# Designs tried in a protein design run: designed miniproteins, single chains, continued (2). Part 100

Each design is a single chain, and the fold is of that chain. pLDDT is the mean over its residues in the fold that is shown.

## One batch from the design tools (miniprotein)

Design m7472
Fold by ESMFold2-Fast:
Structure m7472 (fold): chain A 108 residues (1-108)
Amino acid sequence: MAAVLRELERILERMRELTDQMVDLSRQARQSTDEAERERLRKEIEELRRELVELARRAIELVKRHSTDPRLQELVAQLEKLLSEENPAPGTLVNLVEEIVRLVRELA
């Protein structure tokens, strides 16, 4: 579990960095008067969102491989349900992975 916890903490840190970048780019898009620049920024945000989703899926795989704890399985099920949505909320993805990290830390 110690190695799994370390990897999950790295995933969570990267997810937080991505959400911060998405907030900054969204602000830049709102302040831009150039339609081409706004479209470029929107595409960049979509790329960061895809990376965020991939990190959440990696967290699910790590938990499923290394734990049978019912509480972790319930959080994984919630995260999988959120990922089945067309446009999952970035903050909710980060919050669920943070809860997973917290429980894995308690179980270690």
Scores: mean pLDDT 86

Design m7473
Fold by ESMFold2-Fast:
Structure m7473 (fold): chain A 76 residues (1-76)
Amino acid sequence: MEVTVNLGYYNEAARVRGLIESLASLKFDKVVINAKDGGSTDGTTDVLRTLSKEAGIELNISNEPGVKVSYSIDIS
């Protein structure tokens, strides 16, 4: 089972940590996170990079100033 998470974030370090920990605990065959950063300054992007690497999650980050906080999950 592959899971793709699409998220927009702005200063969401604690919520992003919880998301990655949850994804890592669910034992999916593959997890991909496509993340859009609204210009975070609280270290959210560093949390995403570090925890995704530790959990073996594929992470793609793009910078999109002004993106609204949002998420969607696609399971295949």
Scores: mean pLDDT 78

Design m7474
Fold by ESMFold2-Fast:
Structure m7474 (fold): chain A 90 residues (1-90)
Amino acid sequence: MKLKFSPEVLERLRRQLEEFLRRYDEQGWAAAPKNELITFLALAEVVLEHNPDAFSPELRARLLEYIEEARAYDPELFDELVEAQREILS
């Protein structure tokens, strides 16, 4: 496994994702900035794929739920962004 992040990078990413998801939780999907949300969730998908224990069980479960919502909302865009993140991080 070559795709790994340092603990410092994972902690920073965790804080950014928690802050973003809090905005999502407060405002709901309709009010959330879709391009930023989908991009962050695509990155989170790749990070979780290689670092499943990087986040708390609660945050991981919530991220997986939102990832499923993002994929359902725009599956082509989401999959394209996941593939792009996977290539960039390779």
Scores: mean pLDDT 72

Design m7475
Fold by ESMFold2-Fast:
Formats: C-alpha cells, structure tokens, sequence
Structure m7475 (fold): chain A 103 residues (1-103)
C-alpha cells in the first residue's frame, strides 16, 4: 500500500465489498470516507494543517502520510471496523477481502 492514496484505499474497499456480494458496498465506503475526512479535520487539526490537508484534498493524501500520525491511524482503524460492521463482516474478513482486491 506504499504510494496508495486514501481515496484509492476507499475505492479498493468498495470494490472488495462489491466483489464479495455486499449490498450497498459503494454507499458504505463513501459514507465511511466522508466521516473519516470530517473526523481527521476535527480530531487532528494540527496534523491536517502541517500536511496541507483540507476537506477537498484529504482523499488525495498518501496513505503513508495518514499512517504517520497516531490519531489519524487510530481513526482509520476505527473507520475500517465500522465498514466491516455495516457490511456484516468481521475486521479480519474485511482485511482478507482488501488483500485479495490488492493482488
């Protein structure tokens, strides 16, 4: 996932869920992405400012940048857990689907 953007990750999740037959896969991923963007701007405003991240460009941010901040990393993990729950999957099942979609 080096060089992947946050937006590309959410698109990959939507694809993985859709291929697994999850209903509303694109809606689940889109809602999670929007909520994540809002949460980062609210909970890690200094990190966002330091990296030039805005509501308009946060999805274009490299995943490595998001993972470099403990608060942003924690929020991403919470977002993945919420996606899994809404899709009727465990976090382990979601991780396996993402890995399969990457390969």
Amino acid sequence: MEGMTLGELFELIAKALKEAGVERAEEIAEEAAKKFVKNILEKAPEFAKENGLTEENLLEAPLSVILSNPVAQSELLKTLKEIAEKAGLSTEELSELIAAALG
Scores: mean pLDDT 82

Design m7476
Fold by ESMFold2-Fast:
Structure m7476 (fold): chain A 95 residues (1-95)
Amino acid sequence: SLAPIPAEEIAEVKEAIAKVKKQIEEAVKKLNYPEALEEAKEEAERAMAAGVSGEEFVAATLPAARATPPEDEKARFRLRVTAALYGIRLTESLL
């Protein structure tokens, strides 16, 4: 929407973002994959800087996610975290 977002909705979105960020941080700690988080952050920031749309991001990443073996927990985790961080950055750009 081109109209200002209501303050109450902004607060709810910020709380949701904080919750997701905390869940990612706890998952990284539990799985001991700090390098996966750094790689995911860099990839999400590159996509944002390039002006990639959500649809384009999904189209680019979905084939890789489907090709990743279930037993490759690190690669699967990295893909999930990259998608989540990109979604957060898109949402923050609207606030």
Scores: mean pLDDT 73

Design m7477
Fold by ESMFold2-Fast:
Structure m7477 (fold): chain A 65 residues (1-65)
Amino acid sequence: MVMVSRTLTHENLEEKLKEVEEAAKESGVKIHTDVKAGRVTVSGTEEQVKKAVEKLEELGFKLAG
């Protein structure tokens, strides 16, 4: 299976950590959080990452780029 990663940003990542963890569990992705930089990276299959990104965007996260 091809593994992909996407990075998203949020100004209040620390306050959103529980919601990020829940979105990751629902999507089946691995997460890596950089609270100081306000960044979260989601990794998994293309379908899993797409689902996680959609959930995080609903929470106010923006794709980094």
Scores: mean pLDDT 81

Design m7478
Fold by ESMFold2-Fast:
Structure m7478 (fold): chain A 94 residues (1-94)
Amino acid sequence: MSERERAELEVESLISLGRMYKSLGDYEAALKKFEEALKLAKENGIPEGAARALLEIGKLYEELGEYEKAREYYREAVEAAPESPAAEEARKRL
């Protein structure tokens, strides 16, 4: 398995952990995991992973009532990978 393939799996694991923390009401832990996923995706050139992490951060801020921040993250998700499923979902939330 290549370094990039390992990073892609780690990005997905971090996003899954973030979603788990969010479901438990631990929004600080969820945000930290999504930010770790975003950083790893950017460092390893994984635009679809970055878009997924940005979409999840946007959803988190939306749940917190921070609608302007959520919209900023949705725009960044579209910019990160415009043709990805995450970008398509982000556009529907803009």
Scores: mean pLDDT 88

Design m7479
Fold by ESMFold2-Fast:
Structure m7479 (fold): chain A 103 residues (1-103)
Amino acid sequence: MYTGGASVKFELPAGKYTVKAEVSGASGIKRTTLVVLDADGNLLAHAVSDTASATAEFTAEKAGTYTIGVAVEADASPGGATVTVTVTGEDGSEKTATATIPA
C-alpha cells in the first residue's frame, strides 16, 4: 500500500465551518483521511473515507490560522496527485486551497 499527504492553511475568523477535501490524480484510493488543526496543533476534527473525498465540520473558537491535513492510502503512489480543500462558513462563504502530494 502506498501513502502520501498534503496540508493547506486557511486564515479564518471565529465561526462554524464545513471542510471538504477532494483528491484528484491518484489511482486505486483505499482511504482518505482529513484532519483539522488549530494554530497550536490541537485536533478539532477528523474524518475517514474509503473514497477520494472526505468531509468534516469544526468550530473555530477564535480567529487565526487553521491547518487542514489530508492523507491518502492507495494501490499506486499518490505522488503528484492534487488535494483541493474547500472551507465553507455558515454564511455560505467559501475559501479554496490546493496542494500537490509530493512524489
Scores: mean pLDDT 85

Design m7480
Fold by ESMFold2-Fast:
Structure m7480 (fold): chain A 66 residues (1-66)
Amino acid sequence: MDLEEALKRLEELKKKVTDPVEQSLIDRLIQGLRDVLEGKLTENQRKAVLRVLETALPVFEEKVKS
């Protein structure tokens, strides 16, 4: 997964979702991805963030797609 592309996709999703809970979840994913890019995470934490992104990102995109 291209991490910079994933970050852009998450930021676009945040603009399209209106539910504060969903916005908070997207904010957590954005923060996790930024932590990966900044090298702040362990290898196991990095793998966990990427796995969550691969699972959650398509689900959110499908939900907000008009």
Scores: mean pLDDT 77

Design m7481
Fold by ESMFold2-Fast:
Parts: C-alpha cells; structure tokens; sequence
Structure m7481 (fold): chain A 61 residues (1-61)
C-alpha cells in the first residue's frame, strides 16, 4: 500500500465511523516515508492525518 493509499484508507475508515481502523491507518501513514510527495502536500496531509487521528482516538475514549 502506498503512503497516499494509507491516508485515503484512514479517511474512509473515519468517514465510516470505524475509528479503530482510522487510528491504525493514520498511524501507519505518519510513520511512513513521505518522500514520494511534494513537501508542501506532505506537510498538509500530515497535519490532516494528525488532526483526524486525535479525533478518532477521542471518539474511542
């Protein structure tokens, strides 16, 4: 799975209310190498992933 596919999988899980899966995908995305993405896009996606990860974790308790 590519780095971008991890981000999209996280977003789909979050939208479906599967917060446990969303946490797993966003953690995998943030741990991955983002060298395949332009620096500005990588920074924006990391910020989005961190925000959604925090919200998903809050939803789990």
Amino acid sequence: MSVYELYLAGRRAYAAGDYAAAVRYFEAFLAADHSDLPPEEAAALRASARALLAEARAALG
Scores: mean pLDDT 81

Design m7482
Fold by ESMFold2-Fast:
Structure m7482 (fold): chain A 62 residues (1-62)
Amino acid sequence: SSIEKKAKEIAEEIKKQLDVSKLSRDNIETTATLLALQRGYSLEEAKEIGKIAADLLLKERE
């Protein structure tokens, strides 16, 4: 699937486990990047996934 779909999956997993409202953007992005790495994505993909997932989760906060 596209990287955006991967990022949505990572964002949904984070929402199930963490209260995103209590986290900074940097904490969310780092958490999403680390989760993507644990799921077997490359460092380049994981960094992009982390950024997109953080953007998605912050948009839901607004």
Scores: mean pLDDT 82

Design m7483
Fold by ESMFold2-Fast:
Order: sequence, then C-alpha cells, then structure tokens
Structure m7483 (fold): chain A 75 residues (1-75)
Amino acid sequence: DEKAIESFIKEIKKLVEENPEKTEEIKERLIELAELRGAERSTVERIFEKILNNEKLNPEEKEKLEKLAKLIIGD
C-alpha cells in the first residue's frame, strides 16, 4: 500500500525534523524494533538512510518498508 509507505516516510521525517539532535537515536531505536521483529539490521539501516537522504527506494526496499511500517506503527 503506497499510502502506508508515504505516511510512514512522512512520520520518520517529521520525527527527525522535530528532533535533529536525536536523529541517530531515533534511527537506532527504529532499527532495533524492526530487528526484534525479524528484519535484517543492514537492510533496515539502508532503507532509513535512503529515506533521510530523499533517495528513491527500489521495489524490494518498498516491500520491506511496508512491512516495517506495519510492525512499528501498527495496523
């Protein structure tokens, strides 16, 4: 669901924008939550770095981000 991905990206960017001094802490916390749900740390870190750098996600990364959005922010 493209809408869920867009909402999740917007929320991450908002959290970082409101708390720029905590960017690394926020990123690490999100990675830890995803890792506890079975996501690969390196993959999650890559996706978040792309989001923060406004880089285009490939189809695999979009699918993983959709799953992460549901795991982190809930259904």
Scores: mean pLDDT 73

Design m7484
Fold by ESMFold2-Fast:
Formats: sequence, C-alpha cells, structure tokens
Structure m7484 (fold): chain A 83 residues (1-83)
Amino acid sequence: ALEELLELARRADELLEEAKAAFDAGDYEKAIALLEEVIELLERMEELARQLPDKELSELLVEGARKNKELAEKQKAEAEAKL
C-alpha cells in the first residue's frame, strides 16, 4: 500500500531525471519513452492512493499524482514538438 506508493514515487523520480537528461541532450525520442513510463507509474500511484484508508492522505496523494501526470504529459508534448 503506502510502501508500494513510495517505491513507485522513487522509480518515477529516477525516470523523470533520466527524461530531463535525455531532453537536455536533444534525445527527444528517449525523453518521450521515459516520460511515457513516468505517466504509467503516476497512473498506478493514483490508483493505489485512492485505496488508502486515510482519506486526507489519499486525497493529497491522488492530487499530487494527477498534477505530476499533467506536468509529464506537457513535457512529453514539448519533446514530441521537437521531433
């Protein structure tokens, strides 16, 4: 539950840093692939966060995952525009 969310958050952070490095290097295809993986992880995090028994924590984490997904989707669109 929460432990799974923390592990997914760690993985998403690692992939997001890799995506940023790829984008900065002009490797837009790699950046897009990494951002797609980040988006999938954020969708899974949102699903798991909704299942948490603590309603306040659940709402906070769902909102966080949703906002981070929007940012990742914007970054992906920017990388796609560079192709």
Scores: mean pLDDT 86

Design m7485
Fold by ESMFold2-Fast:
Structure m7485 (fold): chain A 73 residues (1-73)
Amino acid sequence: SEKEELKKRIEEALRRGLITQHQADHLLDYLDETGDVDYVEKLLKLFTGTATRDDINAIRERFKQPPLPPPPP
């Protein structure tokens, strides 16, 4: 399932030192409690430095924050 695949991706990111234990625990707990695969995947991308501007803006919108300004040309 997507949830199980995402859990393996979180464990791999932790194993590779791309995220901290606290970040991994937070992602796994939230995924288990909510089943929100899309949000947790975006958070994982944010923590690993692979998030797009759209990923970051989706996270910000969820917390009712304004979107990031566009990058300078």
Scores: mean pLDDT 81

Design m7486
Fold by ESMFold2-Fast:
Structure m7486 (fold): chain A 99 residues (1-99)
Amino acid sequence: MVEEVRKIAKELLEGLTDERVKELVEKWKEIVKNAPEASAFTKEEAVKALEELGKKLGDTNLGYLLQVIVTSEDEEARKIAEEVLKTLREKAAELKAKE
């Protein structure tokens, strides 16, 4: 599990161009706005919702990392996934500051 999460995290981080970050942020904002009920999901329903979320974002690797945060019992795997999301958030904030 941890090795798979590290591989996916590395691939996603290496693919993070400024344009890709902007695209993911806009898609994420739209999804969050339209799906506030997601917080009421069971663990199994949350996994299904995150698979669909990954498809809508056009990034199955990001969808997988979101599943790891919600469903994984491995703290190391969750921490790696959360670090990727933190990096994404920091890049998004930097791009917003340049506007």
Scores: mean pLDDT 67

Design m7487
Fold by ESMFold2-Fast:
Structure m7487 (fold): chain A 74 residues (1-74)
Amino acid sequence: MLPAEFDERVAAARARLEALAAELKPPEEVVAAVFAALAAAEERIKTENLGAQGMLDLFEKTYADAEARIRSSA
């Protein structure tokens, strides 16, 4: 199981990105690509033995890239 802190961070970050997408209204294809990338990163965390820090680093990078893409596409 993922650490409780990680699950909390995932839920909070996802909610922030959803709110940002609703506010900035980027193209539908950008929203779809961003959330597909988030899902792919979550799958990698489940299937790869990255360790706790590796999981967190991958998650933080993926969410930072997602936010940047939403902002640059609006």
Scores: mean pLDDT 75

Design m7488
Fold by ESMFold2-Fast:
Structure m7488 (fold): chain A 74 residues (1-74)
Amino acid sequence: MERDVLVALLEIYRAILKIDGAPEEALQYVDEAIKALERGDFETAAELLRQAAKLVDPETAKMLEHFAEEVLRF
C-alpha cells in the first residue's frame, strides 16, 4: 500500500471513529499517527496507532492494529 493511500484510509477511519463517539484521546493518537506517517516516521506512527487501539472497542482495535502493521511495511 502506498503511503498517501494509507494516510487517506486513516483519515476516513478517524472520521468514522469520531461519528461513533470514540474517546478524544483515541482521535488524538490517530491524528498524531497521520502526522508521523506524513513525515516518514513509521515506527512512531505504528506506536501511536497501537495506543489508539487500546482506547476503542475490540473490532476497531483490530483494524487500527492492522494499519500499524501496514505502516511498518514501509
Scores: mean pLDDT 81

Design m7489
Fold by ESMFold2-Fast:
Structure m7489 (fold): chain A 60 residues (1-60)
Amino acid sequence: SGREAARAGAEAGERAGVRAMVEEGLSADQASKLGRDTALAEGRRRGASDAEVEAAIAGG
């Protein structure tokens, strides 16, 4: 389902952002952008729309 694909994407994005901060020393803003970009890419790969991914990132 698109919603579950979007949730999986959002979770992958959050993990990517956290790892970038811890391992690469990215700023919170840079890590947030990387996480969002990763969530959108992963969500699209799994068949979610961008709107569904944004809703999942927002906690919807």
Scores: mean pLDDT 83

Design m7490
Fold by ESMFold2-Fast:
Structure m7490 (fold): chain A 99 residues (1-99)
Amino acid sequence: SEDEARRAELARLREAGASDEELAQINAELVREIAYRRVAKLAGIPEEVLRERDASFGQLLLAEMELKDGRRETAERIIDGDVEVENEALKRLLKEARE
């Protein structure tokens, strides 16, 4: 999986002497790249088109969850920066985590 590849790369860099700060930065970049690929695949659009919309990692993560639950319009609004819709999606995530 992409997450396995990411973990393997971070482990390699740690063994090569990368600092915790460097690993955190690289991890943040890798998880955002993975999120773009996952959301683009779920939405059925090219990654380049999704990247032009400049969504944050948090927006991509919530959009992925909404797309998996069949809420495409909600995911689109989150990607476009609708803070109210993003907050509603976050409330759903927190409720599921408490079940």
Scores: mean pLDDT 81

Design m7491
Fold by ESMFold2-Fast:
Structure m7491 (fold): chain A 70 residues (1-70)
Amino acid sequence: SSLLKRQGQIAREARRELGWSQREYAERLGISVGTLRAIERGKIENPYLREDVRLLIEAGVEELREVVLG
């Protein structure tokens, strides 16, 4: 449960740093807002963690890379 919560926190932090709403981020990942909310709340695994890291790097948000990779 703690691992799922940490993965959800990483997804939320990545989204916030990119300046995206839950709706916009869900659309970019090709998932429903409900699925994204479940991920961010740590209720389900984040199968997009690798994609989140890639998006952060592409957007130039290098500061969050330490949170995800450290």
Scores: mean pLDDT 68

Design m7492
Fold by ESMFold2-Fast:
Structure m7492 (fold): chain A 73 residues (1-73)
Amino acid sequence: MEEAEKAIERLRAEMDRAIAEGEKVSPQTAEGLRQMGEDGLKAVRAAAERGLNVKEIADAMIGGLRTVVENMK
């Protein structure tokens, strides 16, 4: 439970950063990154309910968001 909450908090923080970077490109890009972050949060919650490694899933989602932001350059 505690690991899932920490994973969700970390993913939300990275989502906020990705959205801020997306705003520099376009409002549509920021909305897309927000949706990607929300989908990641759903995946982490589903993994927690199944007893899976939520930290690994959150780390993968965070890495994906960072890669998308880098590729917008």
Scores: mean pLDDT 79

Design m7493
Fold by ESMFold2-Fast:
Parts: structure tokens; sequence; C-alpha cells
Structure m7493 (fold): chain A 96 residues (1-96)
């Protein structure tokens, strides 16, 4: 059903966000890694927003060779945010 398709998109976006957070923890400092870990405990939309923000802030202070990595992670988190929001909205609409 269409609702099952949106639930699958939601779950895929949540898994992608978890992978993005794990990658950000691997490439950042332990201090930033702890902030990512705390963000992942939040609601999925808030988690995606905070992970994107942390990745952008790391890009601003990192060496030039790491900037593309952090920007890529920020873009991934932003993509997850949109997919989570859209999927939740469509599920709500179909249940109404």
Amino acid sequence: SRIEQYRRLLEEARRDLERTGERLMEVSSPEVGEKVREALKKDPLEAAREIAKLAVEEAKTSSPEKIPIYIGLAISAIGSEFQIELSLRKIEELLS
C-alpha cells in the first residue's frame, strides 16, 4: 500500500541519518562525537537538524581537505530531514 511505501521511506531516512551521524563521529573530535551521540537520542527531525548544524560548524574550522567530507555529511543530514518530514506528513494525511 502507499502508506507502507511512506513508512519504508521514513525508516530508510532514519537509518541513513544514523549512518551519517556515525560517520560524523568517526571524522570529528571526541567532543563533537559526544554532541552527535546526544543529537541521535532526540526525535528524528530534531536529530537531523542538529547533525547538519554540527557538520557545517566542523567544516568552518577544519583543514581544507576535510571541508568536502563535512559538507557532504551536512547535505546527507538535510536530505534525511526532508525525507522524514515528507514521509510523516504523508502518513498523517493517509490516516486522516
Scores: mean pLDDT 89

Design m7494
Fold by ESMFold2-Fast:
Structure m7494 (fold): chain A 93 residues (1-93)
Amino acid sequence: MDEIRALLYEYYEKHGLPAPKTPPQSIAEALLELLNAIRGRHPTLPESKVNELLDLIKQKKYEEALEKMEELARELNDEVTLETVERLRELLE
């Protein structure tokens, strides 16, 4: 979890976002925080894509959720989000 928290804080710092009020205590919380940060950066992101990711996280399908986040980052041309997702996938392997 410490490596995952460090990645999220790095992501927040790179985008000038405020640090999470409560540090994530689980993989699900970490992915929800990342999704919330992505939404903050991309407010026009369709609710359908957000709901798909939320459902995957709720089902504990973390690898599939990260794959979808990676696809989304590519569609948004968001290199920092892409790099963060790729590094999270490595930490969860």
Scores: mean pLDDT 78

Design m7495
Fold by ESMFold2-Fast:
Structure m7495 (fold): chain A 96 residues (1-96)
Amino acid sequence: PIELSEEEKVELIRKYALGIKIRKEGEKKGVPVSEQLKRAQELIEKGELLSTEEAIKALEEALKEMKELAEKAGEYEELEKVEKEIEEMKELLRKS
């Protein structure tokens, strides 16, 4: 098992939230996944990560999409686990 510091966890959460935002905007604009991934990589390399507020918003929007998908699939137990993980991520961002 790899033990990450709080700072390393926050950085990974910000990268994850950035990926969510780029995916959502790309889907709205019909951008291919390969171009979305390239854009995310360029922003990460430049250190242009999301602010705490933007990262929290991206995580909340992802959770909303996952709730809608879980309702269609009947996967409520998996949704509860993801909801808990998202809340833990948001809490780490607020403490950073």
Scores: mean pLDDT 77

Design m7496
Fold by ESMFold2-Fast:
Structure m7496 (fold): chain A 73 residues (1-73)
Amino acid sequence: LEQKFAEALKAGDLAAAEKYARELAEQLEAQGEPDLAKAFYHAGLGAIAALQGKFEEAKKHFELAKEYYEKHL
């Protein structure tokens, strides 16, 4: 899933990238890692927003990703 997400971003297939980000987050939640799931999902949405030129939205998502990742540690 991580590889498919990265490939979708490189191809500019933002719909596929969002789908794979969601699927990976669901997988992490199922494994008992809800904070890591939220961190990854927001990081993925931030990357997608940045590629769309939505830098303010991207920044907000990256800030949320950092907060959830720190809770996981």
Scores: mean pLDDT 81

Design m7497
Fold by ESMFold2-Fast:
Structure m7497 (fold): chain A 67 residues (1-67)
Amino acid sequence: SAEEAAERAIEAGRAGDWQGARLGLLEAASQKDAESLKRAARAIIELSTDPRAIEVGRNALKLAEQL
């Protein structure tokens, strides 16, 4: 589900796995659940110190506003 994908993305972001965070965000986006996508994106931006993960999170947040 989008909620499970969002949770996996958050855990990946917390662990410093920017590629895992990106994959989870893409999965949530594919299910068109804007709220789960926004929640995961905000959490990744807040928890991650990797600029690649932060950038992916910011892009996901912008995408969620279009859904």
Scores: mean pLDDT 82

Design m7498
Fold by ESMFold2-Fast:
Structure m7498 (fold): chain A 58 residues (1-58)
Amino acid sequence: SDEEFEKEKEKLAEESQKKNKELFSTAKTYIEGFRVLADSVSEYVKKVQELKKEQKEK
């Protein structure tokens, strides 16, 4: 029936919106986590470069 079709459309739209909201929140958390990781990697690379300079001074 037309009523069943409209209800299924509304349900699918509602489920899609809910999933999109959850995905956005999860993605934001991962982006922030990746930023912290990128900063940590940059600092580690800097320390490795300094260590290499110290070894070459001898």
Scores: mean pLDDT 80

Design m7499
Fold by ESMFold2-Fast:
Structure m7499 (fold): chain A 82 residues (1-82)
Amino acid sequence: SPEKEYIEKLRKDFLKLFDEALNDPSLSDEEKKEIQKARDRFEEASKEAIELIEKNGDPLKVTNQMFVMLAERVEVELILKR
């Protein structure tokens, strides 16, 4: 579905951003640990959103997973802007 393809594209683009951040030599081990946790939570939320779409699940639950994805992305962006 177009919605599933869109989330899969966002997942690939943002996971790439997380992986680039984890390879940044200017970041501390503590910051990298926080980024890794955000990446893991983002990946779980994106998988759940895709599964919900495939099952024609509750649109509100899909929206909630997208908010989780956005929150984890914002957390990483705030770490990178320090």
Scores: mean pLDDT 82

Design m7500
Fold by ESMFold2-Fast:
Structure m7500 (fold): chain A 85 residues (1-85)
Amino acid sequence: SLWEKRAEIDAELRRIFRELLENTSDPELQEKLRDAWLAYGLRDYKTAIELLEEVLKNTPDPELQEKIRRAIELVKEGDKIDDEL
């Protein structure tokens, strides 16, 4: 069901955001990550994506870059599911 897919996306995003916050030492990037998570929770998907893209642009670690790209993909999937509910 769409509700089950949404719950899976929310759970995976929560794990990724936690890992990104634990592995990001830059205070400005940490603030953007918290703001992106808040925007996602408020269903402001555009702001969440824009903030994640800014974090991606300023993150040199390729493993963290991949996690940020995955987070952007999941936010886009969440937006699509939310529109279908």
Scores: mean pLDDT 87

Design m7501
Fold by ESMFold2-Fast:
Structure m7501 (fold): chain A 69 residues (1-69)
Amino acid sequence: MPLSKQEIKDLLIKEFGLSEEQADILAEAAVRALAGEEVDVDELARKTGLSPQQVADALAAVFAASEAK
């Protein structure tokens, strides 16, 4: 089943210790990526203040959780 934006936010906060604002930005991007849109990891890193690696790891966890449902 598709993950809701709220479920993605909760996952990011719990697994990565992200702030609500960081999780909201990444959840929006993850929803778009799950719909088949491209995401710019470097741009997301700049918007959130995270490293590109942290953004990539967070998105990978969301994709794995989406496939498990």
Scores: mean pLDDT 80

Design m7502
Fold by ESMFold2-Fast:
Structure m7502 (fold): chain A 90 residues (1-90)
Amino acid sequence: SLLEEALKQVDEDFERMRKELEEAVKEGASNEEINELLNKQIAEFWERVKALVTEMRKAGVSEEDIEEFALYAFRKMEELHKYAGKLIEE
């Protein structure tokens, strides 16, 4: 289903962003550079989420399912923020 595809895409984006943060730390990025990367990742992720929501609405996915998807995506962004914070503290 489109909802399952969208959830999978969110998971794949989350894993990619997590790896990008890990690589930046390995390359000696400053805390400021990590925060800049995180802000860019979150902005780009929300643009993708909006596009997926638009696609799902056009396809007739219920508003309830779209809301659950948006909450799932939000929780993934919270996890990314927490992960970046942990990397900075190390």
Scores: mean pLDDT 86

Design m7503
Fold by ESMFold2-Fast:
Structure m7503 (fold): chain A 70 residues (1-70)
Amino acid sequence: DPAGSPLLKQIRDLVQQIVDSGSVRNAAERLNRSQSTITRTVNMLERWGLIERDEKGNIHLTPQGKEFLA
């Protein structure tokens, strides 16, 4: 249920911070987490269709992710 949960704000903040970092390495540094932890989180968000990764490891919002953060 996407409505009526403070959890949505936390997920939006997480997505925003990861995207603002632009890569797993930069996100790990920004969030003070290991790269393996961030990779697992990025894999989860990618499975949800909120972000995508290119061959260079850059993290981008999908159109669905942009709508989710709107």
Scores: mean pLDDT 79

Design m7504
Fold by ESMFold2-Fast:
Structure m7504 (fold): chain A 73 residues (1-73)
Amino acid sequence: SPLQLQQQQEQQRRELQARAAELLIEAEENKENREKLTEEANKLFSQLSPEDQQEALRWAERLREARRRVAAP
């Protein structure tokens, strides 16, 4: 069914968005590899549509907030 294929492609897009977001957060936390991780994240973002880029950035914001809460005293 075309609808089922579209749903699977949407899930794959969300996985790519999450991966790009994770690379951004890893770059923020990993000082030694920051430049390399940032370049890899930017390369992934450049391959995403503008809408997918916005979703990836929102995902990164959520990850950042979650990690900030864990790190808080």
Scores: mean pLDDT 79

Design m7505
Fold by ESMFold2-Fast:
Structure m7505 (fold): chain A 61 residues (1-61)
Amino acid sequence: VETYSTVTVTVPVEKSVEEAKNKAEELAYQIANDKGAAIVSATTSVASDGSVVVTAKLVKA
C-alpha cells in the first residue's frame, strides 16, 4: 500500500495543444523532483476553457 499525492498543472493553449501538454508535463516532473517523489501515473485532460490539464500521481521514493 502506497500513499499518493496529486499534482495538477494547467497550461493554456497558445500555439498548439501538443506544446501545452509538453509544458504541463515538464512542470509536473519539476515539482515531483523538487519534492523527492516519483511520478507513478499522469493523465491529460482538457478544461472547459480549452486549457490542457495534466494530473500526476506522486509516490515518495
Scores: mean pLDDT 76

Design m7506
Fold by ESMFold2-Fast:
Structure m7506 (fold): chain A 80 residues (1-80)
Amino acid sequence: MEKLKERIKQYEKDVEEARKNGDLEAEVDAYVRLAEIYLQLGDTEKALEAFERALEVAKKIPDSVAYIKTLETAIEELKK
């Protein structure tokens, strides 16, 4: 648990850094990493929030249709 909590803090910082740099791809990756860690912890609600945030950012990236579809599928599976 402690190691996963530390990874959450690191990915939160990665999100902030990507946002400051305007790196949309890095911001999406950081949110996806956060969602994966929350799933490992069994926190489906926080995982959904992180995937939704990744989806919002991905929509700003040109020609990201395949990536958007992947994120939408992950969100729908978690809502079941």
Scores: mean pLDDT 81

